# Designed miniproteins, single chains, continued (6), part 1

Every score and structure here is a prediction.

Each design is a single chain, and the fold is of that chain. pLDDT is the mean over its residues in the fold that is shown.

## One batch from the design tools (miniprotein)

Design m20001
Fold by ESMFold2-Fast:
Structure m20001 (fold): chain A 57 residues (1-57)
Amino acid sequence: SLEELAEELYELAKKEVPHDLSDEELREISRKVAEFILKYNVPKELTLSLLKLALSK
């Protein structure tokens, strides 16, 4: 589900991806990345790379 994936991405981003975003901004971006993954059926193995691209400059 979208909400479950968004929460997983939020926790993964907090742990694995350096960022200077607020908690609210991180949750919003994680939700948008989750929507993108589900909409375009992005392979699970590309999830971390996509999250890093969305969060890292």
Scores: mean pLDDT 77

Design m20002
Fold by ESMFold2-Fast:
Structure m20002 (fold): chain A 61 residues (1-61)
Amino acid sequence: SLQELAEEARKLVEAGEVSEDPALLYFTAEEAKKLGREDLAEEARKLVRERIAEVNRALFG
């Protein structure tokens, strides 16, 4: 569920990690921001952007 994904993302941020799992990336950015880990939030946003570009290339390239 969405709540379970948010809790898992929070645990990763508390451990100083960012998951490459697309489902966790969106929650990781928000949870990192809430915990004051702007460095991890920026990394998660970058990975989300890269994943969107990859999906667009696969669908339209």
Scores: mean pLDDT 77

Design m20003
Fold by ESMFold2-Fast:
Structure m20003 (fold): chain A 65 residues (1-65)
Amino acid sequence: MSKLDEWFLKTIEETVNRLVEQGRLDDAITLLEEGYQTAKSFGWEEVAERLKKRLEEVKKLKEES
């Protein structure tokens, strides 16, 4: 990965973790979906895959009581 895509991934992951800690799961899901589309648009395959996996984890947290 380049330094730019690594920075992008880290920034999103840190923001998502904060939103999850605050119980703002819908905001975390929206951010991850937007980040995934951005990563795909730039061809950042590894970043897109990691964001997609995190998106699935957050969606599962929302579905689990």
Scores: mean pLDDT 83

Design m20004
Fold by ESMFold2-Fast:
Structure m20004 (fold): chain A 59 residues (1-59)
Amino acid sequence: SAEVQKLLEEEIELSVRAISAAVDIVTAETEEEKKEAQARLDELAAEADALDARRQALA
C-alpha cells in the first residue's frame, strides 16, 4: 500500500540522516559540533521509534 511504501521511505531517510549525524560526531573537531550532531541523532532516534510503532500498527 501507499502508506507502507511511505513509511519505508521515511525509515530509510531517517537511517541515512542518523548515520550522517553519527559520522559528524566521530569527525567533529569542536565540542559544539559534537553536541549539535548528538542532539540531531537523539531527535532522529525518537522519530525512528515513532515510525516503527506506525509500521507495527500496519502489519
Scores: mean pLDDT 82

Design m20005
Fold by ESMFold2-Fast:
Structure m20005 (fold): chain A 67 residues (1-67)
Amino acid sequence: KIKVTGLRSGHEVGDVIAAIESAGGTVKSVEYTPDGAIVTAEMPDDVDIKKLVDNLKLRGGAKAEVL
């Protein structure tokens, strides 16, 4: 699971989804919270999720972290 905070336009969640799909993952759900969103995805075992998230450049000061 990946938590995204500091959403402005929703494009930040789209950037996370694009990164997951580009890495061979499948997005299962997106849950919006008062401070952002939680993206639940199924990832291949050979994907370093922390490295994927650390390499994300999100718009408007948004942040992503692995739960």
Scores: mean pLDDT 71

Design m20006
Fold by ESMFold2-Fast:
Structure m20006 (fold): chain A 83 residues (1-83)
Amino acid sequence: AGPGEGALGRLFVDGEDVGKAGASVGPDGSVTSAATEDGKYKLELNTKGSDLKPGTVVKGTATNTETGEKKPGELVVEGNVRL
C-alpha cells in the first residue's frame, strides 16, 4: 500500500485471533501502528506500506487497551483499501 492507502486484515495476539484490524500508511510511506475495529488491541509496527501486501504477516507488539498488557502480535494482511 502507498500513502493515503491502508491495509485490512486479522490481528493475532500470542497466536489467538482477536479480530479484524486495520493499518494506515503515513505520508512518508511508513506504518507504525494497527488497531482492531473494536479498539481492544493496538499493534506497534515498524514497517512500510510497500510491505503490506495480501498474505503478508507483519509482527509487532500488541497492547490490550483495557488491561495495558503487552504481548507478541501479528497482523495478517488480507487486502488493501483507499483511505
Scores: mean pLDDT 79

Design m20007
Fold by ESMFold2-Fast:
Structure m20007 (fold): chain A 76 residues (1-76)
Amino acid sequence: SAAQRQADAQIELETARRLIEELERAIAEGAEPSRLASLYTAAAIAASAAIFLGHKEAEEVLERIRELGREADAKY
C-alpha cells in the first residue's frame, strides 16, 4: 500500500540521518577506516532505499553522505 511504502521510506530516511550523525562523530574522533567505511556504506544504503521508496528529500541526504565520504577519504 502507499501508506506502507511511505512509512518504510520514512524509516529509511530517519536511519540515514542517524547514520550521518554517527559518521560525522566518527570522522571528528579519528575513527578507524573500517568503521568509517561501514558507517558510510550503511548511510548510503539507507538514503538510496528512501529515494527508491519515493522520498525525494533523501537525495540531499545522499549528497551529504557523499561529502562526508570525501572528508573521511582525505583522512585515510
Scores: mean pLDDT 85

Design m20008
Fold by ESMFold2-Fast:
Structure m20008 (fold): chain A 59 residues (1-59)
Amino acid sequence: MRPVTDAEVRAAQALLENGKTPEEVERFLVNVLGLSPERAREAVDRAQELLKAGKRVPP
């Protein structure tokens, strides 16, 4: 029902900030955190938008 959690978006943001590509981050979320490919993509997309805006996921 709920697409992605703030924790999943924070994980994606941290990996992107460390120089991982969006594709590498999606693979990490699917293979390590067990997210569906659709959820992993959504988490990466949200993290990228926040990074472009100079924002972090709220605590």
Scores: mean pLDDT 76

Design m20009
Fold by ESMFold2-Fast:
Structure m20009 (fold): chain A 67 residues (1-67)
Amino acid sequence: SLEEEIDLAMGYMALAVVKLIAKKEKLDKEETRKLLEELLEWLREKGFSEEALKELEKLGEEYLNSL
């Protein structure tokens, strides 16, 4: 749905910010994983759709595997 697409787009922007913070602060893989887990939990608490959260979790794991 449109709402799910908006949630995914906003989540993608939030994920991009986390990636930029990790790069700027030179976070290691475990520190970056923790930051991503905290982001996903916060988004869940804010009522983001489960479909968007699952996609963002997948994208976050793909990013972590690239480190």
Scores: mean pLDDT 82

Design m20010
Fold by ESMFold2-Fast:
Structure m20010 (fold): chain A 98 residues (1-98)
Amino acid sequence: ASPEVKKLLLEAEEWIALARMALNLGDIESAIKALKKAKELLKKALELAEDEEVKKYLEEAIKYIEKAIEALKKGDLEKAREYLDKAEEYLLKAMEAA
């Protein structure tokens, strides 16, 4: 993968970390905003990615970020954390494959 893709993945990881911090503080609105930023960065990485394995992992990471956002909107914090764990798992796999 290009250095640009790797930079976008690292930035997305930082926004996911900020979302977890916001959740620990009970700031659901800030957590959702941070996850939306992470999703934007991952979608941009997906557009730039050329490797099919990287693309598959990014699609899964985006899917779990979207599920986390919906869980937060429903007030299901435990489910949101589980989806964030899955999103981070796929993001790490994308970084390793990139």
Scores: mean pLDDT 89

Design m20011
Fold by ESMFold2-Fast:
Structure m20011 (fold): chain A 102 residues (1-102)
Amino acid sequence: SAFRERAQADGEGGGLARARALEERLRELTEGLRRAVEEGDKARARELAEEARRTVRAARELAAALREAGYSPEVLAAAERLLEAAREAERVAEEALKWVEE
C-alpha cells in the first residue's frame, strides 16, 4: 500500500535529514574553531572543541546506525560524508586544544 512506502521513505528521509543537520553542525564547529584560534580566543576554542567532541560521537553513532539499517545508496553516501566531516572536526578540535595548552 502507499502508506507502507511512505513510512519507509519517512524513515530513510528522517535519517538523511539528521545526517545532513549533523554534517552542517560539524562544519560550523570546524569553522568556529579555526576562527577562535585565529582570534586568540582560548576560552571559545576550548568550548567549541568540547562541543565538537560530543557532536563527533553522535555523528559516528548515527553513521553506524544508517549503515546497519541498509538504506538506499543516497543515505549511505550521506553517512560517509558525515564521517568525513566528523574526522575533520576531530582533527581541528585536537589541534585547537593543543594550541590552548601552549
Scores: mean pLDDT 82

Design m20013
Fold by ESMFold2-Fast:
Structure m20013 (fold): chain A 67 residues (1-67)
Amino acid sequence: SLDLSEEDKKYLEEKKPEIEKILGVKIENVEQIVSLLLTHPKSKEVLEKFPELKKILSPEQVSLIEQ
């Protein structure tokens, strides 16, 4: 099951091109953004530029990225 709301998906779709530029990867589906942010070395830069993503991520996921 997905824990993303329709509003969260809209936000991710709007920010997807900018996230792709920061991470240097092509994103096929908005659902993969969360997985990418948990593993990508530039994910901290994404959160700093788009702090609203912290509302979509769990506190544990945010802490993992910001380490």
Scores: mean pLDDT 79

Design m20014
Fold by ESMFold2-Fast:
Structure m20014 (fold): chain A 103 residues (1-103)
Amino acid sequence: MVKITLSGDVTVKEGETATINATASEDVGNKVSWYKKKEGEPEELLIYNGKTRVKGVDERISASGSGKNFSLTIKNLKKEDSATYYAKVNGNKSNGAKLTVID
């Protein structure tokens, strides 16, 4: 079973860049998707096929990587970016990475 693991929680200042890293237990090619979850809201798909941004998702959000190593990058951080982020591969969901945006 493929396991995908995120690097952990991050706290970053508003206006800076956050990067969340993911490692897969085996080579998954580009089959990684990234999600955002806020309390009281449904889970939102941000990125699919490793780097393809979903239409309507903020252009500040990008992703890179292939094989075993992946990253989600959010530039020019805003308070609304504070959420728990997840990666998925073949239906297997990662641990959550809580992003906290501070002043």
Scores: mean pLDDT 87

Design m20015
Fold by ESMFold2-Fast:
Structure m20015 (fold): chain A 92 residues (1-92)
Amino acid sequence: AEERIAELRRLGEELAARSDPEKAHILRLLTEGAAAAIRELARLGREELAAEAAELAKEALRRAAAAPTPAEAADIAAEAGERLEALVAAAR
């Protein structure tokens, strides 16, 4: 889990550093929410779901960073958050 979280945080910060402040904030919130989900899935012994959560989060971060507006980035982050919560719920 920690290696996936470190990779995710690195990606999130690289994308945030190249974004406007509002979008950067959204990307950082998505990164930390995903990190928490990955850690919880790993704690529950669901390593395949933790890997799926990491890939979902990376894709969402790239899409949110590429979004033309902060509002669209927020929509992408919200959708990703819902899917991450569903993965954690399914693991319980």
Scores: mean pLDDT 87

Design m20016
Fold by ESMFold2-Fast:
Structure m20016 (fold): chain A 66 residues (1-66)
Amino acid sequence: SKSEELLKKAREAIEDGNLEEARKYVEQMAKEGDIEGLKEVADLAWKAGHLDLARYVVDLIRKAAS
């Protein structure tokens, strides 16, 4: 699915250390309303120590969830 594709790309970007690409994918996930995928990316970012990315994703969850 589109949600699965975007989540996979976000994970790959985080693994590659390409946080700017990860932000682009999470923005698209938010636009698609993929709250569960965004929660998973936020958790991955927290565990990896990327606090700015984790905070950014949390803000997107808040906006997408309305």
Scores: mean pLDDT 83

Design m20017
Fold by ESMFold2-Fast:
Order: C-alpha cells, then structure tokens, then sequence
Structure m20017 (fold): chain A 62 residues (1-62)
C-alpha cells in the first residue's frame, strides 16, 4: 500500500543520513561527544529537530 510521505517521514531520511555520517566520523576517530553535538546542531538548523528535542539530547550528552 502506498501512502504519501508526511513531513515527519520526509525528515526521517535526512536524519538517517546525518546519523550515518556521524557514525562514520566516530569510526574514523572523531570524538563522539563533538560529533553528537554537530549532528544535533545540523538537525536543528535543517528543521529536522525542535528546540525541545535539542535541549533533551544535549542533556543526555552531559
């Protein structure tokens, strides 16, 4: 069954791509905390995450 993608579903694909890039950088030896913060910042900048989600994720990194 075909369902037209919602805005949330369209956001999921670029979020998965950003996560894959973050994992590749961590595997290459980048600091996981720095990579996670960059991922969160880019996701918010692209409108993939809300400010509430950003604050929650940053709190988890603490």
Amino acid sequence: EFIAPTEEQLRLQPLLELQAEALARIRAGADPEAVAREFIEEAVEKGLLTEEERERMLAELE
Scores: mean pLDDT 73

Design m20018
Fold by ESMFold2-Fast:
Structure m20018 (fold): chain A 96 residues (1-96)
Amino acid sequence: SEELFEAEVHLALGQMALALGDYETAIREFEKAIELLKGKDPQLVAEAYVGLARAYLKQGKFDEAIEWARKALEIDPDNPYAREVLEEAEKGKEKA
């Protein structure tokens, strides 16, 4: 659908913002992707949740990073990226 294609564009913009260290833009773009998906295509929703978790992790917001990584794992329990972010956020919280 057009909405699905637009969601994929926002996912890509979020990933680019993450790579550039613009975590605030990354969060906004991933949130837009989630809104456009409206629960359709669970794998893309999981990808957006991982993106949010990574952005929060990079900001040192460990509780938010854990929350979004866990939500991604509820959709895709074997997602290695969600698992990696969860482990890094939990370790970051222990050192804080």
Scores: mean pLDDT 89

Design m20019
Fold by ESMFold2-Fast:
Structure m20019 (fold): chain A 68 residues (1-68)
Amino acid sequence: SERERILDRIVDTALGLYRYYVEVQGLPREEALRHAEEVARKMAEDYGFSPEEIEELLRRLRERFEAA
């Protein structure tokens, strides 16, 4: 669905930003995580996702960042 494609784009964007901050800008992982989560939250809000959906998205992002 389009909704699933939008969620995938938000996740990919946040992961790309996280990697950029850590690998290119040399930021601490915790700081890079905060920036990536903030961008993901704003994007999801702009696309009209509910607060519950945003919380679930951020939870999944945190798990993926920890696995990286």
Scores: mean pLDDT 82

Design m20020
Fold by ESMFold2-Fast:
Structure m20020 (fold): chain A 60 residues (1-60)
Amino acid sequence: MSVAEKAGEAARIAAEDVEKGAELLKEKLGLSPEQARRAAEIAAENEDLGAAYALSLASR
């Protein structure tokens, strides 16, 4: 699974459950707890924007 697919799936889950989405972003993309939490919060309000934010952090 590509990094983009992982980010999209985690953001989709975060839109339904922020805590679960944050854990997936941390586990699958290697984000810090703070980065994962912020990405999950963004995804809960706008899934596509949350996925894009997570991807931008994972590509560093």
Scores: mean pLDDT 79

Design m20021
Fold by ESMFold2-Fast:
Structure m20021 (fold): chain A 65 residues (1-65)
Amino acid sequence: VEKKLDEAEKLYKKALEINPNFAEAHNNLGGVLKLQGKLDEAEAEYKKALEIKPDFVAAKHNLEH
């Protein structure tokens, strides 16, 4: 549902405004963006999550798929 994805995007962006180094929020934002078809933006967010936390298995897996 588009509305729920937009709400999730806003929630994660707000969390990142408060804590820009929140790796989980970057990974979750990437997932939301990917579901919206914003693949380049999703990839950038997953890469940011891995930059913050290199051992972040979920973000690494999301970049590979």
Scores: mean pLDDT 80

Design m20022
Fold by ESMFold2-Fast:
Structure m20022 (fold): chain A 90 residues (1-90)
Amino acid sequence: MEDEFFEKLKKFLEVAEKTLERMQARIDATTDPKELEILKTTLEVMRFQLDRLLKEAEKYLTPEQVEELKSRINELKARIDELLARIDAK
């Protein structure tokens, strides 16, 4: 169960990474302040959901799997922070 759960989590994080790539393209293409506000809110919600996912997953994973998941989530959070900074620079 834990191995299947961990594999599903990794696939979810891959989807999240691709979503961030698409959001970056939208941020780079738009100058609409309203669209930028929606993108900013979406990124902040994603960051919050990643923190919640890590706390919930910690209950079901081995310490080694938690460290790998934490590393991947921290990479995604760093990417979100970079995209938020790009919005603020517009």
Scores: mean pLDDT 83

Design m20023
Fold by ESMFold2-Fast:
Structure m20023 (fold): chain A 81 residues (1-81)
Amino acid sequence: KIEEAIKYLEEAKKALEEGDFYKAGDYAFKAILALKEAGVSEEKLKEVEKLINEAFDAAREGNLEEAKKKLEEAIKIAEEA
């Protein structure tokens, strides 16, 4: 369900802030599955996946603020789905 996906994305953001990249990735994966199960359109799902990937790329580059911003954008798209 969309609410569950949003909670998972929020947990992923928190995990990134704590430096737990494994936990952040696990929550991001669960968010994608929850959106798919909720019947979110392929276009919206791909947008969320892209933002999640961009967030993790930014985190790997040491740009944690950009990573959080990208996850917040993913949450917004999920809310509008």
Scores: mean pLDDT 83

Design m20025
Fold by ESMFold2-Fast:
Structure m20025 (fold): chain A 79 residues (1-79)
Amino acid sequence: SLLEEAERLIEEAERAYREGRYVEAARLYAEAAVLYAKAGETRKALGLLFRALALAVESEDEEAVEYVLEAIKEVEEIE
């Protein structure tokens, strides 16, 4: 299910974060957010997108920032 896949991605993101892989964590949180939004969990999706954006910005990785911004746009289009 979408929720089970999203939960798996959150677990992967949390592992990446603990290991200092912040760019990977940001991308995984953004992917999970899109799945939560598709499952109707909009509030959780938005929280994950904000977390992903903060990590991408703090990492100074422009490609990661663009990836999260694209995920935000995708979530906006789900409504």
Scores: mean pLDDT 88

Design m20026
Fold by ESMFold2-Fast:
Structure m20026 (fold): chain A 58 residues (1-58)
Amino acid sequence: MRLSDAQLRAVAALAEAGFSYEEIARFIETAFGVRVSPAEVRRALPEARAARAAALAS
């Protein structure tokens, strides 16, 4: 499943704050209403970090 830019930025921010992939997946389900697995969160991390860095640089 493809995550939106807002979801990617949330994933990166939560990962940097020290949350587990399971906690991040649950946050995305609660905040955005989309189901993601912890494995999908882990695989999305490089793109998520790039999206967050781009947003902060703007």
Scores: mean pLDDT 79

Design m20027
Fold by ESMFold2-Fast:
Parts: structure tokens; sequence; C-alpha cells
Structure m20027 (fold): chain A 68 residues (1-68)
């Protein structure tokens, strides 16, 4: 179903953000770590609020742009 496919996309997004956090920690990239942690927190908050995958993805892109 479309809902199951979107849930899979969301889980993949969270996994990617967790990997970004791990990589930033390994490299000592303080700015990258802050952005990745903020993105993960925002994604979880918006999901809890019932936002769509597309809304969550757009918000993360905008957050990363603002913090870059």
Amino acid sequence: SAAAEREALYERLLATLEEDIALARELGDEKGLAIAEAALALARELRAAGASFEEIHRAIVELARALA
C-alpha cells in the first residue's frame, strides 16, 4: 500500500540521518553533527504530529539550508 511504502521511506530517512550523525561524530564535524541531530529531532517531532513524508522531507531540506 502507499502508506506502507511511505512508512518505508520514512524509516530509510531516519536510518540515513542516524548514519549522518555517526559519520559526523567519527570525523569530528561539529557543524554536520548539529545539523544531522536537529534534522533527526525535527523528523521525529513532525512524524509524531502526523505530518506526511513529503512535509517531513521538505522541512528537513529547509532546516539544512538554514543551518548551512
Scores: mean pLDDT 85

Design m20028
Fold by ESMFold2-Fast:
Structure m20028 (fold): chain A 75 residues (1-75)
Amino acid sequence: GLPSEAEVLEALALIYKAIGNKDYERGDLDSAIESYEKAVELLREARRLEPSPEIDQLLADTEANLAKVRAEKAA
């Protein structure tokens, strides 16, 4: 069948997380923050629809990446 809404949101979040990782590797902290923020939003919605340990872990990892980049930009 078609993927669920939560599955689509998780897939989109993984894409944004990957974009954020590449932006961070290039030193583009603003773009990395924007991409990670979008990934966090999508993962929170996916968790609301279909909670799972996998989504919780992905959300925690993405929030940690976002916090790290925000701290580096603030320094």
Scores: mean pLDDT 90

Design m20029
Fold by ESMFold2-Fast:
Structure m20029 (fold): chain A 90 residues (1-90)
Amino acid sequence: MSEAEKLVLEGRKAAQAGDYEKALEYYKEALKIDPKNAEAYANIAQIYLKQGKYEEALEYYKKAAELAAEENPEKKKEIEEGIKELEKEL
C-alpha cells in the first residue's frame, strides 16, 4: 500500500467516525502525494455533500470523474451517477 493509499484509508476511517474535518485533512495530504488520485477527490466530494456544501461537492466529483476516465472508464460512470444525484439537490 502506497503512502497516498494509506492516507485515503485513514480519511475513510475518520469519515466513518463522523470526523469530517480530519477526513478532509487526510484526503488533502493524499492529493499532495498523488494529485491524480480520483478516489481522494471522490471522497472529498462525499464529505462536502454530508456538510451540505453541494457546489464544492460537485466540483470535486467532476474532477474525480475526469481523473477516473483516464484510469478506469467503469469508475467514471459510478462517479457520474453521483454527480447526477447531487445536481438534483441543487
Scores: mean pLDDT 79

Design m20030
Fold by ESMFold2-Fast:
Structure m20030 (fold): chain A 71 residues (1-71)
Amino acid sequence: SNREKGLEYLEKGKEAYRKGDLKTAVEYYKKAIEADPDDKEIWEEYAKFLEDNDHNTPSSPYYELYLEAKK
């Protein structure tokens, strides 16, 4: 299902983040959103990840994604 695929990508994103691979984490968080764009929990986890990694400012290459995640 879309939800199962979204949660699988979310878990892979969290694992990459635990390993310090921020680029891979962002890629998997995006895949999670693409797989299940209606899951508020996935969007909330993505927004938290972006805030925790200083991507909540206009100088960040991920700022537009942060604004989208906060909607």
Scores: mean pLDDT 76

Design m20031
Fold by ESMFold2-Fast:
Structure m20031 (fold): chain A 96 residues (1-96)
Amino acid sequence: MAAAIEEGLAEIRAAVEAELGEPVAEEVLRLARRAAEALAAGPERRAEAEELLLRAAALIVAARRLGTSDPAEISEEELEEARREVERAIAEARAE
């Protein structure tokens, strides 16, 4: 139960850490964990979970664009632009 969620989060952390470094991986894990907790709480928190997952994906995209391993170097404006890129990619994938 909780152990299965922890195992999935550990896999996400390992993948992000290998590409973008530990500080970015830790922040992505923090957001993904909060999203999992929101989903477990019920359907009323689904929008919160989706928002947290979009933020995690945006952080990955922004870190790649800037070539940074430090989440503190990513501005809120850069994160919002990355989020729009993620939303476009999802829309394009659904259209295909």
Scores: mean pLDDT 79

Design m20033
Fold by ESMFold2-Fast:
Parts: structure tokens; sequence; C-alpha cells
Structure m20033 (fold): chain A 98 residues (1-98)
């Protein structure tokens, strides 16, 4: 594998860890009995998984055209997924507290 391929793989694995943390948060919120908060996190988990699948496909496509573009895109998508997951968790915690 090239260095760019290794970087893309690393970013995709970090995305997977972030999504696993979101799944854990969903489990915790579901145990509190907040149906609205649990539903929000369940939808966010589905969206985050879809975003990672799309990021993988596009990063691999870009890698064939320009290795630096592929690696940069994967890094940007990782940051977007991390931001999305953080926002979803904060929203769910607020709903569970209300």
Amino acid sequence: MSEAEKEIKKELEEMKKTIEELAEALGRIARTGSEEAAALLAKALQEARKKRDEAKKESEKLLKEDEEKGAKYAKEQKEEIEKFVKEAKEKAEKLAAE
C-alpha cells in the first residue's frame, strides 16, 4: 500500500471508532428511558454509518486520480463525522435532561 492508502485506512478506522462510541452512547441513553433522545441517536448512528461508507468510496475513487486528494478528503470526512457525532450526542443529552 502507498502512504496515502495507509492514511485513508487510518482515517476510516478512526471514523469507525467514533461511530462505535455513538452506538455506546445510544445504549446508555436508551437505558435512561428517554425515547426521543434514543430515537435521535439511532438516526444519527444510521447517518454516520452511511457517511463513512460514502467517505470510503469517494476516498478510494480520489486516490486513483490524486493520492494527496484522497488522503485529504478522508481526513476532512473524519473531522465532519466527529463533529456530526459530537453535535448529535449533545442534542440527545439535552433532550434526555428535559
Scores: mean pLDDT 84

Design m20034
Fold by ESMFold2-Fast:
Structure m20034 (fold): chain A 61 residues (1-61)
Amino acid sequence: SLLDFLKKINEILTDYYNGKITLEEAKEKIRQLALEAGLSPEQAERVVKGLTTHLEDVKAK
């Protein structure tokens, strides 16, 4: 479900913020989740870029 997808995304991002996983590991986990949720490879890549671009901007500022 969408709710389960969002919960898993939040868990991945929490692990990243706590230093438990690298940004590259977080990107890969998000990509896999999007594909498992039935998104195309192009859609999965947009989700990864959207989330990680925002994270990179927050860390840089």
Scores: mean pLDDT 77

Design m20035
Fold by ESMFold2-Fast:
Parts: structure tokens; sequence; C-alpha cells
Structure m20035 (fold): chain A 58 residues (1-58)
């Protein structure tokens, strides 16, 4: 879905922000992810799994 594609893009941008230690941008992206998940709660499990994978790579 379009929402799933947007989530994937936001998660990629979040990973980049965290790798660059740009915490202000990371918080902005997290806000956008949370807004998307509020509209599409079915994506929550996928988002949680991807965030855990990003944390493991840091």
Amino acid sequence: SSAEEELDKLLEELEKALQEKDYERALEILGKILDLLAEHPELTEKAEKRVREIEEQL
C-alpha cells in the first residue's frame, strides 16, 4: 500500500538520521512515523520490527 511505502521511506530516513547522530531530525521523523501509525495501526508491528533492526545496526 501507499502507506506501507511511506513507512519504509520514513524508516530509511530515520536510520540515516541516527547513523549521522542528527537527533533533531530523528525526532521529527519519529513524529511523522507515529502520525502514520495512528492512521494505519496495522503497520505498527512492521514498524516496531524495523526500528529494532535499526537499533541493532547502530
Scores: mean pLDDT 85

Design m20036
Fold by ESMFold2-Fast:
Structure m20036 (fold): chain A 67 residues (1-67)
Amino acid sequence: MEELRREAYRRAADVLERSGNTKGAEIARKLAEGEEVPKPENLEDDIAYGITLIVIGVELIALEKER
């Protein structure tokens, strides 16, 4: 199921990139590659991380529904 999560991270990164959320897209890409995500240093980073997790959750639900 690692593969399903990785696919969700990649899809989330693509969605965030298209939406202009470059910070969120970078977080999702790091998760997809198994890289460490830097700790949020301010409220803006916390919000970007939160949005990224929501988008990942939506993509996971979509992928699970496709199975």
Scores: mean pLDDT 77

Design m20037
Fold by ESMFold2-Fast:
Structure m20037 (fold): chain A 92 residues (1-92)
Amino acid sequence: AEELLKKGLEYLKKGREYFENGDYETAIQYFEKAIEYFEEAVKKNPSARAYEYLGVAYRMLAEVYRKMGKTEQAEEWDKKAREYFAKAKALE
């Protein structure tokens, strides 16, 4: 689980770098990969931190879709982010 969180964080960091540079398509790929690692971490051992990272990753995915004018997809990702942040708080 810890190794999966570390890998997810590396992809999240790279996705953020691409997002900051305006490379939205590459940012999406990295955020999706981060989500895969965080979801696997949660499946193995649910934790507030893992849910928080999922919330952050989905929030970043929502922001990139919003920047691309894909409002409906952005709203879907925002909803997922809120759900994961709520799960994280429930475990604190």
Scores: mean pLDDT 87

